# Designed miniproteins, single chains, continued (5), part 76

Each design is a single chain, and the fold is of that chain. pLDDT is the mean over its residues in the fold that is shown.

## One batch from the design tools (miniprotein)

Design m18616
Fold by ESMFold2-Fast:
Structure m18616 (fold): chain A 79 residues (1-79)
Amino acid sequence: MEAALAIQQRYQDKIQELLNLGKELNNPKLYEIAKRYQELQNLMNQNTSLTLEDFQRMEKELEEEANRVIEEALAKKKA
């Protein structure tokens, strides 16, 4: 229970960070990543057939993709 709540809070924090960064960098890809975190959070709330290991794997893959998008967005801002 506590672990699941901590993961849910982490997803909310990530969504907020990505939305703020997307607004600052004016990059729509960051909003797309934020939406994917929101979808993952919704799946965790709705689908009891998925295990915590499934969510951890999905989160790791999404975090790796998010980091690539953030790096690309920051590189494009460099003039």
Scores: mean pLDDT 76

Design m18617
Fold by ESMFold2-Fast:
Structure m18617 (fold): chain A 64 residues (1-64)
Amino acid sequence: MIVYSEAEKKVLKELDVDRDGKVGQKELDVFNEAYKKHPAVFRPLLDVLDKDGDGVVTMADVKA
């Protein structure tokens, strides 16, 4: 069951740097690296995408 809030849709669109309409592992890796460098800036996006609360965004978080 996949339910996206307005905030989640907006974040997924911003992560889709290739503009192919899909967020893949490559885009998630870029986000996770950005979060490691600037945690305070990216924490709100992590909180939206990280449904498991493990501090990392994975394909399971995006697909769920």
Scores: mean pLDDT 61

Design m18618
Fold by ESMFold2-Fast:
Structure m18618 (fold): chain A 62 residues (1-62)
Amino acid sequence: MVEEKVLLPDEAMARMLRSVLLHTPPDKSNNEVTKLYDSNGNEIDPAEELDSTQPITLVTTT
């Protein structure tokens, strides 16, 4: 048997997300670093091409 539980009503969650979007401008106020890792767990150059046949792991810091 599987039990399901939601944190908040979808309406409340959607309202919070929309409020954040309205108050957060598209300007870069933080230095975000995203790294790519191949299916073997090795870091890939950020400008590397993505392969649709293998999973890529994204790691974002900051």
Scores: mean pLDDT 47

Design m18619
Fold by ESMFold2-Fast:
Structure m18619 (fold): chain A 89 residues (1-89)
Amino acid sequence: MKELRKRLEDRVRALTADLSEAQQEEVMWVVRYAVQLASETFKSNGKLSKEDIEEITEKTYQMALELLGDEELARQVGEIVREELERFA
């Protein structure tokens, strides 16, 4: 989980480098939320299934959309989360 969190934080930091500090913090909160969901699922099931990854990705996208108000940015954050969860699983 620590490696997953670090990879996600590094990727979204690069994605949001030209955005405001407030938007950077909001995106960082969203990826930490995704890591919490992944950690809880992994603790309960011992693994992340493809269905778990899809559910976490969708919840992450919805949270990002609600907090950021930017559909394209929310989509990009969701895709980063999906890719890193698939790599972790």
Scores: mean pLDDT 84

Design m18620
Fold by ESMFold2-Fast:
Structure m18620 (fold): chain A 74 residues (1-74)
Amino acid sequence: SEVEEVSRTIGAVLRAIGAAIDAGDEELLEKVSKLGVAAIKGNKVAQEALREVANTPDVKKRREILDEALKKLE
């Protein structure tokens, strides 16, 4: 359901923010924050990107996923 999807998205956003803070990467934190706001507002591209990032351990690949999603939000 939409409600369950929003709940899962909030969890993914919080985990991604925590990971960016732990990495000390301010640019990554800004990107995750922008996508997180869009995802909470129901943007499907942002939601899918954050789920993909949560399952991607490679830092470079995570950044590429975030960058591609941000381009699609424009």
Scores: mean pLDDT 75

Design m18621
Fold by ESMFold2-Fast:
Structure m18621 (fold): chain A 75 residues (1-75)
Amino acid sequence: SAAARAALAEAIRLAREAVDALAAGDEAKAQALNEAALPLFREVMEHIAATGDEALREELRAALAELEARYRAAA
C-alpha cells in the first residue's frame, strides 16, 4: 500500500540520519532518531505479515542490510 511504502521511506530516512548522528558522536540524537524509526519499521513489518507483500518485504530486507553496513562503518 502507499501508506506502508511511505512509512518505509520515512523509517529509512530517520535511520540514515541516526547513522550520521552516530558517526558525528551524537549518541543522544542517534537514539532519538532510532526510536522515531522503530514504530514505522513495525508498521511496515505488520503490513507485510498481514498482506504477504513480497516486493515490500524485499525492499525492507535490502534497506535493513544497507543500514547495517552503514552502522558498522560509522561505529
Scores: mean pLDDT 86

Design m18622
Fold by ESMFold2-Fast:
Structure m18622 (fold): chain A 63 residues (1-63)
Amino acid sequence: LVLTPEQQKAVDTLRSRVKTSRYSDNDLIKALSDNNFDVDKATADLVDKDVLRGVEDIKRAVK
């Protein structure tokens, strides 16, 4: 997959906002694509998914 310079810039911006190596470039591209390459909406979507995953992990893997 070849990204346009604008799409690549959006991926770079999103990476800087989520500040975690948990998401691959493909995960970021998917989030951007799902949100019509709106970085703010993609950031919110990834944050919501991360919060939901944390709750599920706590319910299953209680120390």
Scores: mean pLDDT 69

Design m18623
Fold by ESMFold2-Fast:
Structure m18623 (fold): chain A 104 residues (1-104)
Amino acid sequence: SIYEQILQKIDEMIELLQRAAASTDREEILRLLEEVIRLAKEVYEMLKDIDPLSAEEAKTVAEQLRYTRELLERGELSLLQVQFLLAINGGSFTLIRQRVERMM
């Protein structure tokens, strides 16, 4: 079902954020964040006609991650700051996941 596909993509995003938070390699973190941003855009497209609120939240998190990635690329964030921000974004995806699961 469409819901199972959305849940799979959200689970992938959460796993990628956990890998990024555990990494000490800036280049790896940048690559992982780029992949999460791409997946979040796909989730937005899939959710926008089903649950516009969850879609808009996924879009907002994608924009926050893009900004975090830009700051990290410029050397303006420490690894501890990145880990804190990624934990918040992971929490947001967990809440979206819970709402989507309730629609099944």
Scores: mean pLDDT 89

Design m18624
Fold by ESMFold2-Fast:
Structure m18624 (fold): chain A 82 residues (1-82)
Amino acid sequence: GTADIKATAIADLEEAGKALEKGDLDTAIKHLKKAVENAKKVKTKAGAIAAKHLEEAIEALKKGDLDKAAEHLGTAKSELGS
């Protein structure tokens, strides 16, 4: 159900956070891409907003903009948890 999809997206976001703490950018981006796919499956406004912020976070990480990435990840987590 929708709750299971949200939980899976949040779990991938948490695994991405752990990878970032270890400096493993490739693993972090891989988990964030999975979170995007699950956020899109939620079919709610919150899910759509979360997916967009996760995609922006991935782009920011690829550009080395850690502050912007952290802002987008925080917003995505908030939207998925609502």
Scores: mean pLDDT 84

Design m18625
Fold by ESMFold2-Fast:
Structure m18625 (fold): chain A 80 residues (1-80)
Amino acid sequence: MEKIVATNKLEDVQKAMAEVAKLMGIPVEEDPEKARETALRAMDADSGTGGAELARAVYVKPEEEAVAETSKVTVVVRPA
């Protein structure tokens, strides 16, 4: 767990994906390491560079106040 940004960012995205899947009613990977691998592949192939930050911004943005959201806040540790 030396990579602070990479590790927390990955967990943040993985958690966000699980929340979205749960809300949409799609089956969530029950295997945590497999879910992590799937998140990495999706982000690497699909997001390019902004995908992961996009998901993070949506959840931590105060603009979500306009729409009722879960109290599950995605925390991203950023080195200062």
Scores: mean pLDDT 50

Design m18626
Fold by ESMFold2-Fast:
Structure m18626 (fold): chain A 116 residues (1-116)
Amino acid sequence: MTVTQSPASVTVKEGGSATLTATFSSDDFSAVEWWQQRPGQPRELLGVINKDGSTSIAPEYQGRLTLSLDLAQKKATATLTNLQLSDTGTYYFAAIFSQPPPQTVFGEGTVLTVVA
């Protein structure tokens, strides 16, 4: 399984929007996740899409984060709107396999910089 994220980096003005994309070589995962890592902090879960299309979004991002999963195109997107300076960080896609042993495959990340 391989995961590629694009763009590698993006800079957006405060109040703008950014779309983060992941492409994957296999759809044998159970769910996909999007994670944020702010400078000097651990990775934090932003949202989950299950293969049945059900989604869960972290409370601070509800209304600002939209997730999509296109199994036919082997593509997932995360769109953030109304960007804040505090949204600056690296954003990681993860594919979750629940078959024993459980496995998580992370993408390399997209660096988002929000400027005033």
Scores: mean pLDDT 84

Design m18627
Fold by ESMFold2-Fast:
Structure m18627 (fold): chain A 75 residues (1-75)
Amino acid sequence: VELYPEDSEVRKEINALVKKGEEAFAAGDYAKAEELYQKALELAKKHGLPTESILKAQLEAAVEVLKEAVDKVFK
C-alpha cells in the first residue's frame, strides 16, 4: 500500500480519536464520543482515507443513541 508521512500522521491521529471515542461511548459519554468521532471523520474525509466508512458507521451509531436518550427524557 502507499504510505506518506502526512498520511501516516493523519492515520495515527484518526486512530487515536476513534479509540477515545469508543472509550467515551462505552462509558456512556455519548456527547464526547460524537465529538471525537466527528473530528476523526472530518480528518478522514479531508485526506480521503479508507477509514471513513468505519468512522461514519460509528458516528451514526453515536448520534442514534444520543437521539434515543433525548427522546426518552423529553417524551
Scores: mean pLDDT 66

Design m18628
Fold by ESMFold2-Fast:
Structure m18628 (fold): chain A 98 residues (1-98)
Amino acid sequence: MEPELVRVGAILRSKKRLSEEEVKKLTEEVKKIDPNAKVKVKGRLILVEVESETAEEAIEKVRKLAKYMEEKLGAELVMIDGTRKVKEKFEKLLKEES
């Protein structure tokens, strides 16, 4: 029986393809803001995932992480939604940009 945690994600598009060092730095900085957050970077696309006991808290966490990436990387927010919808959109964008 799986716990009923709310899962929320965000997709951002960076102005340029991130290097391995930039990805590592981004992951470390994101974990400083939320140690339970997950980050995946492919090309110019950034996927962030968070889990929380409430939808409101999860949305606040992901918005905070999105703001950080907008300010530090000049990234553009594409969407914030439940993790399943965000992952589906992320995969679609990867296919369109490849």
Scores: mean pLDDT 78

Design m18629
Fold by ESMFold2-Fast:
Structure m18629 (fold): chain A 81 residues (1-81)
Amino acid sequence: MSELSETAKLILERLGSALLENNQRTVSGLSQSDIAEGLKLSRATVSKALRELEEKGLIEIKGKTITLTEKGIELVKELLS
């Protein structure tokens, strides 16, 4: 697996934890602003981290929908263990 920045790892961990606790893979209507507020990060920082996660194949972004890929789910499970 390609190396992730600490911010990308943090965002993946928080999104994945919330989604997997509810047996979900997909979040709809969650904005970059919502993520930034929750993690106390700038919107620019969140945007860069989300792009990194998408480029690594860990998430897919389709309009207002963010989906964890199978690779993303496995990494989240590792991070939560």
Scores: mean pLDDT 76

Design m18630
Fold by ESMFold2-Fast:
Structure m18630 (fold): chain A 53 residues (1-53)
Amino acid sequence: SMTNEQKSLRILSELYDSGQISPAQLEAAMREYGVPLKDADPEKLRAILEKYV
């Protein structure tokens, strides 16, 4: 099974590598969330990122 960090990284990679989110949008989303990926809730991170997709 994947850790929460691995799940969060997968979400970021899928959105970024597919071109669905720009570098500027990614920076804004991460700033809004305000926590390191290791401490991230993947579902909360996903919800924030979806605002920018």
Scores: mean pLDDT 74

Design m18631
Fold by ESMFold2-Fast:
Structure m18631 (fold): chain A 81 residues (1-81)
Amino acid sequence: DEIEKAYKEIFGAEGSLEEIRERVRKALEEARKNGLANWTDEQLDAYLEAVELLIKSKITGSLSDEELRAYLAEMAAKAKA
């Protein structure tokens, strides 16, 4: 629930953690369609896991929303490279 609250706060989405994960996954699939990355399902799962770890870090630490967005952007760029 704590992770779910942080996730909703970061992504501005309502619903369960699984619904938020699905929205993130759909956004990544759309990015792939636009030629941003040839991500496998395993790479998408790894990215989502990294997002969850980062959200946990925000709950236990003090990362800002901008720092979280920057990290997510770097992870996406690394997966594309």
Scores: mean pLDDT 60

Design m18632
Fold by ESMFold2-Fast:
Structure m18632 (fold): chain A 74 residues (1-74)
Amino acid sequence: PVQEVQQLLKQAEEAYRQGRLKEAEQLLEKARSLINSRLDPEQKQKFMGELDRLEEERRRTGRERLEQQRLEEL
């Protein structure tokens, strides 16, 4: 379970770097589900912190990426 969560977070970060924002969001959602259902409180605290950080990065980059796409579609 812990390794699966780590893998999902790594994949989400990679998708985010590749500009696949929807895929990154789906991967983060799956990681959150596993964190809530499978991890003990200590591991949950650790991975929830990582997930919140990645979600903040995603929101920031998503806004910038959307603006870039609008400029390219003109």
Scores: mean pLDDT 71

Design m18633
Fold by ESMFold2-Fast:
Structure m18633 (fold): chain A 70 residues (1-70)
Amino acid sequence: MTLADLFAALGHPELAAAVAADAITREVFEEKVRELMEEKGLSREEAVRAILETIERAAAVGREAARALA
């Protein structure tokens, strides 16, 4: 199961396609999940949601920047 598979399963197929093309590995994703659980006391579900929200926000900003530069 890849990071792309996880994003697709969570209802973010556009993010799944984006991360499939990137060097972002499941190991890096799981490390960030663990970091949030340890440092902020979040559950795994809360940590995953926080990471997804951060990626979605970054992707939206990236799309706006790309359109402004096109």
Scores: mean pLDDT 66

Design m18634
Fold by ESMFold2-Fast:
Structure m18634 (fold): chain A 87 residues (1-87)
Amino acid sequence: MLEEKRELAERALALQRRLAELGLLPAPSAEEEAAAREDLLNADLSPEELELLRRILETAEEVLRLVEEEGLSPEEALRRVLERRGL
Protein backbone atom coordinates (compact mmCIF):
# COMPACT_ATOMS: atom_id res chain seq x y z
CA MET A 1 0.00 0.00 0.00
CA LEU A 2 2.75 2.53 0.80
CA GLU A 3 4.45 1.72 -2.54
CA GLU A 4 1.13 2.14 -4.41
CA LYS A 5 0.41 5.46 -2.65
CA ARG A 6 3.91 6.69 -3.56
CA GLU A 7 3.42 5.72 -7.21
CA LEU A 8 0.04 7.48 -7.34
CA ALA A 9 1.47 10.59 -5.65
CA GLU A 10 4.31 10.80 -8.17
CA ARG A 11 1.90 10.24 -11.07
CA ALA A 12 -0.41 12.99 -9.76
CA LEU A 13 2.51 15.42 -9.37
CA ALA A 14 3.83 14.57 -12.86
CA LEU A 15 0.32 15.15 -14.24
CA GLN A 16 0.06 18.53 -12.47
CA ARG A 17 3.46 19.57 -13.86
CA ARG A 18 2.37 18.62 -17.40
CA LEU A 19 -0.89 20.56 -16.99
CA ALA A 20 1.10 23.57 -15.76
CA GLU A 21 3.40 23.25 -18.80
CA LEU A 22 0.29 23.50 -21.01
CA GLY A 23 -0.91 26.57 -19.07
CA LEU A 24 -3.96 24.80 -17.59
CA LEU A 25 -2.86 24.86 -13.94
CA PRO A 26 -0.39 26.97 -11.96
CA ALA A 27 3.00 25.32 -11.47
CA PRO A 28 3.23 23.89 -7.94
CA SER A 29 6.04 25.08 -5.70
CA ALA A 30 8.48 22.53 -4.25
CA GLU A 31 6.80 23.07 -0.86
CA GLU A 32 3.34 22.41 -2.33
CA GLU A 33 4.59 19.24 -4.04
CA ALA A 34 6.16 18.00 -0.79
CA ALA A 35 2.96 18.74 1.17
CA ALA A 36 0.76 16.97 -1.42
CA ARG A 37 3.05 13.93 -1.44
CA GLU A 38 3.05 13.79 2.37
CA ASP A 39 -0.75 14.16 2.53
CA LEU A 40 -1.37 11.27 0.14
CA LEU A 41 1.20 8.98 1.80
CA ASN A 42 -0.35 9.64 5.24
CA ALA A 43 -3.95 9.33 4.03
CA ASP A 44 -5.84 6.26 5.27
CA LEU A 45 -7.25 5.28 1.87
CA SER A 46 -9.30 2.14 1.28
CA PRO A 47 -8.48 -0.12 -1.71
CA GLU A 48 -11.63 1.24 -3.39
CA GLU A 49 -10.46 4.84 -2.90
CA LEU A 50 -7.00 4.00 -4.30
CA GLU A 51 -8.64 2.35 -7.33
CA LEU A 52 -10.84 5.43 -7.89
CA LEU A 53 -7.79 7.72 -7.68
CA ARG A 54 -5.93 5.48 -10.14
CA ARG A 55 -8.84 5.68 -12.61
CA ILE A 56 -8.99 9.47 -12.28
CA LEU A 57 -5.25 9.70 -12.98
CA GLU A 58 -5.54 7.31 -15.96
CA THR A 59 -8.33 9.45 -17.42
CA ALA A 60 -6.32 12.66 -16.98
CA GLU A 61 -3.18 11.04 -18.43
CA GLU A 62 -5.19 9.91 -21.48
CA VAL A 63 -6.46 13.48 -21.96
CA LEU A 64 -2.88 14.81 -21.87
CA ARG A 65 -1.75 12.14 -24.36
CA LEU A 66 -4.39 13.32 -26.86
CA VAL A 67 -3.33 16.95 -26.35
CA GLU A 68 0.36 16.14 -26.85
CA GLU A 69 0.08 13.51 -29.62
CA GLU A 70 -2.95 14.71 -31.64
CA GLY A 71 -2.74 18.44 -30.91
CA LEU A 72 -6.26 18.63 -29.51
CA SER A 73 -7.29 21.39 -27.13
CA PRO A 74 -7.51 20.20 -23.51
CA GLU A 75 -11.28 20.73 -23.58
CA GLU A 76 -11.73 18.66 -26.76
CA ALA A 77 -9.40 15.92 -25.46
CA LEU A 78 -11.35 15.71 -22.19
CA ARG A 79 -14.64 15.49 -24.13
CA ARG A 80 -13.33 12.60 -26.26
CA VAL A 81 -11.98 10.65 -23.29
CA LEU A 82 -15.25 11.08 -21.36
CA GLU A 83 -17.24 9.96 -24.44
CA ARG A 84 -15.04 6.85 -24.81
CA ARG A 85 -15.71 6.00 -21.15
CA GLY A 86 -19.46 6.58 -21.51
CA LEU A 87 -19.40 9.53 -19.11
Scores: mean pLDDT 76

Design m18635
Fold by ESMFold2-Fast:
Structure m18635 (fold): chain A 89 residues (1-89)
Amino acid sequence: DPEALEARKKALKEEGFDESLAGEEDNAEDTVAILDAIGSRGGFRLTPAERAELIRLLEAGDAEGARALFNARLPEAERHRQELAERAK
């Protein structure tokens, strides 16, 4: 259930943790699906290559590496949001 997973990631973020941790208990693919959903709301989407890279990192137990990779995409999503706001003038 996407809403239940979203509630988990919001709780973790409220405590200062990365949202990727919300799906870590289930499996790497579930965590990446949560991250892709978050990205879609922010105006970016994980490419198949980026999704595969995140799954690989999570399966290797490198949650911090996966977090860093996703967080590197957040500035891109934020820039896209700013560009849309400017064009709405």
Scores: mean pLDDT 59

Design m18636
Fold by ESMFold2-Fast:
Structure m18636 (fold): chain A 90 residues (1-90)
Amino acid sequence: MEAERQRRIEEAIELLVKRVEEELAKMDWEEVRRQLREALETSELTERQRELVERMMEGREAAIEAFREYLLETPEESWERLVEAMEKLA
């Protein structure tokens, strides 16, 4: 049971990371950095969210890595909804 669930979570993470990577590849990275900086200045972020956004500003590869870390930190309960949503899209 748990091994099958972990595999589905890993597959969902990789699918989401790939989609984010494809979208980021279409964007001007300087514009993305500007938006991230604006979010740091104007948005009320948790300490962890601020840390992730600051890491994302280092570059496209750093942004993908930070997003992967964020997904791995997602509570187990939220993963069931995410996996179900991804299965409906496949």
Scores: mean pLDDT 69

Design m18637
Fold by ESMFold2-Fast:
Order: sequence, then C-alpha cells, then structure tokens
Structure m18637 (fold): chain A 82 residues (1-82)
Amino acid sequence: SNADLEELRRLMLLGKDEEALAFLERLIAAGADVNAKDENGETLLLTVERYGGSISDETLAKLISLLKAAGADTTAKDKYGY
C-alpha cells in the first residue's frame, strides 16, 4: 500500500537499518504484493533503490535480496519512466 511505501521510505531516510529490514520482512511474511504500485507507479524495490542511500550497503543488499526472493520485478519503472 502507499502507507507501507511511505513508512519504508521514512525508515530508510532516517538511516534506521534494523527497523527498515524488520519492516520489509514483516510485509513479505504477511503476504504483501511486492509488485504493487503506488499512485506514482513506485514499487517496494524502486523505493529501496531510490531512498536507500542513508542505510548501510549491507542492509541495502539484504532489502534488495529479500524483494528479489519474493518475486520483485527488477524491470519495473515509475510513471515517469525511472
């Protein structure tokens, strides 16, 4: 959901590595659609790739790995083609 994307973005922008990882793990465990798009066409993977700059490289790699394992479309783009 849009609220889930916003919370993940908030945690990553604040550099909250453990909370961001735990939040994404809980979403996937709850059966969240990892390919769901918000109003801008942004997915969880695009959010992680775009806003993960404030978290550690290790945590960023773990977030991307979890999303790919859950079936995230690595070719997905937002409504602006990014």
Scores: mean pLDDT 81

Design m18638
Fold by ESMFold2-Fast:
Structure m18638 (fold): chain A 66 residues (1-66)
Amino acid sequence: GPALEKEKAELKKKLEEVKEKSKESPLILDVGARDFGLPSTEELKEILENISDENIEKLLERIKKQ
């Protein structure tokens, strides 16, 4: 529905912003990993290298469960 599409778009923007900012500061990856409920910055890096609608939806479900 429209709410899900909006959440996906917002998360995609946040992921792309984190990817760009992470080139300037490693703290951005650390904070981002915690915000997304990921176990490590390495997991976040893997997601940032493969940003897709499917991965965004899976990440949203993970965030909701944390």
Scores: mean pLDDT 75

Design m18639
Fold by ESMFold2-Fast:
Structure m18639 (fold): chain A 125 residues (1-125)
Amino acid sequence: EPVHVAVLGPTGSGKTYLTHLLAKGKREEKRLETREIYQTTLDGHPLIITDLSGAPEFWATVPQALARADLAILVYRPSTDPQELVDRLRALAAAHGVPVVEVDSETGEGLEEALAAIRAIAAAK
């Protein structure tokens, strides 16, 4: 079965860069205002990535995406992203009991942890 990954982050956090890196340029035919859904593979295993809107007005849809997610990736830029928004997304992910990996889009820290987490989940399916 596919690994489901939810990508969270404030607008401008570098979330698009991470999503494209994981999705290898692939995407679902249908685009929603609040999310983009990509189907791809990691090491031959099916991977579904849900890129959630960074705009707070759409965060009410995040719980539905997290309910199906095996992993949440929180993407942010520590030097520029508002700490209050990062804290709100962190709390939202934690409230849903989904494993969270944080990725610093300025340094790339956390990217290897995110890939390792996806591989570990895939191996257990």
Scores: mean pLDDT 69

Design m18640
Fold by ESMFold2-Fast:
Formats: structure tokens, sequence, C-alpha cells
Structure m18640 (fold): chain A 76 residues (1-76)
């Protein structure tokens, strides 16, 4: 279901965020690169979970926008 896919994508993002934030803090990647990496990872995970390409892209963008606010707050 879409609800189950959203839950799995949120769980995946929560596990990915600490490493991405640390990479920005260490100067390995930019904030913009971290956001792009998260979006790409969420698209790929959505496809793996059986979402259509359109659904995976839309949901990944929505979740990335939501998590961008938290990433920016953590790096402030």
Amino acid sequence: SLEEAVKKLREFAEKSLPGLIQAVRDGEITLEQAIGILEAQLINKGLELGLSPEEALKLARELTEEYEKRIRAELA
C-alpha cells in the first residue's frame, strides 16, 4: 500500500540522515549535495518497494523537502 511505502521510506530516511549530516559537517559534501543524495536514495527505495516511477519521484521530492528543513536545523 502507499501508506506502507511511505512508512518504509521515512524509516529509510531516518537511518540515512545521520550519515549525510555528518558528511556535510566534515566538509565531504555540500548541504545541496546531501539533499540531492537523499532524494536519489528515496526514489530508488520507492521503486524497490514497488511504486511507479511517477509515485516514487513525487513522494521522494515531498519527503526530501520535509527532511531538508530538519537537515538545515541540525546544521544551523
Scores: mean pLDDT 88

Design m18641
Fold by ESMFold2-Fast:
Structure m18641 (fold): chain A 85 residues (1-85)
Amino acid sequence: MEPPLTVVLAPKSSVVLPVKPGAKYRIEASAPVIVEFLDENGNVVESRGLAAGVHDVTLPEETTQMKIINPNLTEPVTVVISELP
């Protein structure tokens, strides 16, 4: 992955990002988010709730996309995503 990606998610919005199967990512969230790992057909392989803060996540081997969801009704969430070695 190139430099860390910063995404600002509006209330009730989501973003879908391409990811490497089995890779490890650092996700830093300003508020609680939901992360869904999707296969190449868009099927949810795994879903995780993440609290505010820094999370190191190892992706399932069939994951080609990661969907980050802001479940908050009124406030945006800032998410910083980095690929780890």
Scores: mean pLDDT 83

Design m18642
Fold by ESMFold2-Fast:
Structure m18642 (fold): chain A 60 residues (1-60)
Amino acid sequence: MSLEEAAERLIEAARAGDVEAAERAATGISSNGHPEEGEKAGRAAAQGDAEAAERYARRA
């Protein structure tokens, strides 16, 4: 999974409230060399903060 694909999947999952899909996508962001952004985006999605999740995913 590319960084762009992982970020887009995380944003979509966060907006849908799909924590499992968001966690999987956050792992993709981390695997592409952005572990801090991936962790923050995944945590925001788990807390239902889709806006914060999108900001961190886009920053990666």
Scores: mean pLDDT 80

Design m18643
Fold by ESMFold2-Fast:
Structure m18643 (fold): chain A 82 residues (1-82)
Amino acid sequence: EEELVNRIIDLTVAKVGQTLGTDAADIVRSTFDAADPKTMAGLDRAVQEAGRRIGKTFGPGAQKRFWDSFLEAVEEAVLEES
């Protein structure tokens, strides 16, 4: 469901920007833009790549914060779509 995927992406980028700053948000957004996921399976792969890039650039603590932000985004988007 492309709409749900796009909502999760937008919320993830926004939350990452708030918790890790704009540079981290830019990396996450560029990763999702390059992957252009249309399905939840595609989103899972894109998120794994974004998390890897964040961990490589900002370290394991930032990678954990990224995953927390992604999980919060998924929960929020799913509740909004029902």
Scores: mean pLDDT 82

Design m18644
Fold by ESMFold2-Fast:
Structure m18644 (fold): chain A 89 residues (1-89)
Amino acid sequence: MKEELLRELLEKIEKAIEHLKEGDLEGAIEYAEEARKIADELLKEGVTIAESVRELIERAIRHAKEGDLEGAIRDLERARTAVENALRG
């Protein structure tokens, strides 16, 4: 269950990055907001890494809304790396 949620979180983060790189800000924000919801669920399940991932996603959404696409991508790439490391063990 927790591993499945981590994989779903990773997928949403990767989709948000993809849409930002394509210039689809609306789609990127939607995927990032879905990723935030999954991170919230992981926090309820006691997955502590989800706290820092959630913070990075929220900061990325803020940067994207402010027009800082490079900042948004950097924060999401950091979140992606944290989730990938959690999935490796």
Scores: mean pLDDT 86

Design m18645
Fold by ESMFold2-Fast:
Structure m18645 (fold): chain A 70 residues (1-70)
Amino acid sequence: LLDRVAALSEEEKAKVLAAGEAMGRLGPGASQREIAEAAGISQATLSRLERKVGASIEQAAKALYILQSS
C-alpha cells in the first residue's frame, strides 16, 4: 500500500488527501458521491484512485499521511 501511494503523482496525492479530509468531515455514513463532491473531484476519479492503489480511499489517505510524516 505505502509503495503504491508513494508512486502517485502530486496531483493524485492531493486528490487522495482531499478525499480523506472530506470523509473526516462527513463521517462514516457518507456516500462515495458525497465524498468526491466535497473533495472537488468526480466519483469516477475517486474510484480510479482506489483501484490504482488497491485499497479504500480511507486507507490510501492514512498511508499518505504516514509518508508525509516520515
Scores: mean pLDDT 77

Design m18646
Fold by ESMFold2-Fast:
Structure m18646 (fold): chain A 102 residues (1-102)
Amino acid sequence: METVYVAVDPDMPVEEALRRALIAAEKFKGKKLVLIGSAPPEDLDRARAVVEAATAGLKEKYPDIEVEGRVLTEDELGQLTPEEWDNIAKANRAALEGEAAR
């Protein structure tokens, strides 16, 4: 089963994060959703709260959905394996190339 990622940020209202997640759930029915937040340490609690609230709202509307929330910090990035770091580096490179192609 394919995994779909939905980006949320700590400044985003919970209602907007949930709205985006619901749209993704409807569009990618039958796929696993991962809500990803990334924030500096001082904003980590806000990012986590938004991700958790959006995840809970998704499960309430779609009980059978596979959804997980993740928030990445600099410390958590430091705990990743070399393979995970390589995958993140490739994803970051692809994002930069995508911006250049726009």
Scores: mean pLDDT 65

Design m18647
Fold by ESMFold2-Fast:
Parts: C-alpha cells; structure tokens; sequence
Structure m18647 (fold): chain A 78 residues (1-78)
C-alpha cells in the first residue's frame, strides 16, 4: 500500500477538513500563523516555513489542501 493511500485514508478527508478550518480561522484572525502551521503540519505531516508572510502561508495552506484532495482522489481511483 502506498504512503499516499495511507495519507488519503487516515489524513485525507479529516486532513482536508482541518486544513479548511485552519485556513478560515487564520483569515478571520481567530488563530495565529504558528497555530495554523501546527494544525496543517499535524494533519499532513508536511513541514511549513515559519518565516512565511501571511499571504505566503495562506497560499501554502491552499496548495497543501489541493495536494491532499489530489492524493485522496488518486488513492480512491486505485
């Protein structure tokens, strides 16, 4: 079983929800950049650069969301 399939099943759907919530809360100012990074890293096991600007962080979180959706779709089609 591929690492992507495990990621999609265990973190894919819950990870997508967590990333979406982190993004929404970050945009609302309800959480700090560090907290948003922590949530995304915990959900995806992907390292984010803590030196990113708010705009870069939002973009990276959106890219991580896209990557997770892509991995879930690929795993589900196999």
Amino acid sequence: MSLGEQLAQKYGLPGIETIKEALEKLKKGEISKEEAIRLVETSTNKKLDKNMSDEELIKEIEEALKEQEKNVQKAREL
Scores: mean pLDDT 70

Design m18648
Fold by ESMFold2-Fast:
Structure m18648 (fold): chain A 77 residues (1-77)
Amino acid sequence: SAAAVSAAARALRDRLVREHGVPEEVADEIAEAFGKAWATRGPEAGIAAGRRKAEELLGEEMAERVERTARDVLAQT
């Protein structure tokens, strides 16, 4: 549902800020990319979009952490 996607995107955003020290505006962009892709093309597309946005903004090392966090969020949804 759209509500579940929004909740998962919010959870990803909050975890990136709290657990990984990602700046709020950057975490918002990653979570938005994740949520929009998931709503349109399913959860694997969401994870891939979030990872790509993280790689663009934060580099490869953080992109792997973002992908792992997004998979954890998906497993809890």
Scores: mean pLDDT 87

Design m18649
Fold by ESMFold2-Fast:
Structure m18649 (fold): chain A 62 residues (1-62)
Amino acid sequence: AKTELMREYIKLKAEGLPFDEIKARIREKADELGVRDFGDELITALENKDKEKLRKLFVEAE
């Protein structure tokens, strides 16, 4: 589930979508996958440009 959310983020980033649209789609996918808390952490790390938190979230998604 977490792995699938990270794949969705990578896909959306590669498509060049606006950040607000990326956030909306991450929230929707996180709800679908039942990992809302993880999705919220990902969005917060992206908004704060927190490289250490992003690294931890990628490891957790494995």
Scores: mean pLDDT 81

Design m18650
Fold by ESMFold2-Fast:
Structure m18650 (fold): chain A 70 residues (1-70)
Amino acid sequence: MTLEEKRVLYETAVEVTRALKEGKSLDEIRAIVEAHLPHLSPEAQARVRAALATGDPLGLIRELSRLAFE
């Protein structure tokens, strides 16, 4: 994974965390993540999509952060 991809993952985690604190819906959180997916490798996209599929925003934030610092 490139440093650029790790930065995108970190920025996405920050945006998702902010959206959750602001009371945004899961659909709005999904839209934020989907906007950043094209900047990630297919492998990273698959892992992020799996986290999205759980419907757990905290689990999504943990996975995005883990990938960013892997």
Scores: mean pLDDT 83

Design m18651
Fold by ESMFold2-Fast:
Structure m18651 (fold): chain A 65 residues (1-65)
Amino acid sequence: EVDKVLEELAEFGKKDPEGFHEKLAEIIDKYNEKSKTFNEELFAELLSEVFGIPLEVAKELVKRM
């Protein structure tokens, strides 16, 4: 459920802003290493892996960004 995952990510960002920022930096670094153009599928896969959310939910989050 996308809305539930968004609430969990918001709580994570509020409780541990440094950890949240670190995970985002990891996603950006991995994305830049693997792609020369914007790739929604790769970005969704990295979000799923780093935050531990279902891939289908990560894909919907990328579409909403």
Scores: mean pLDDT 73

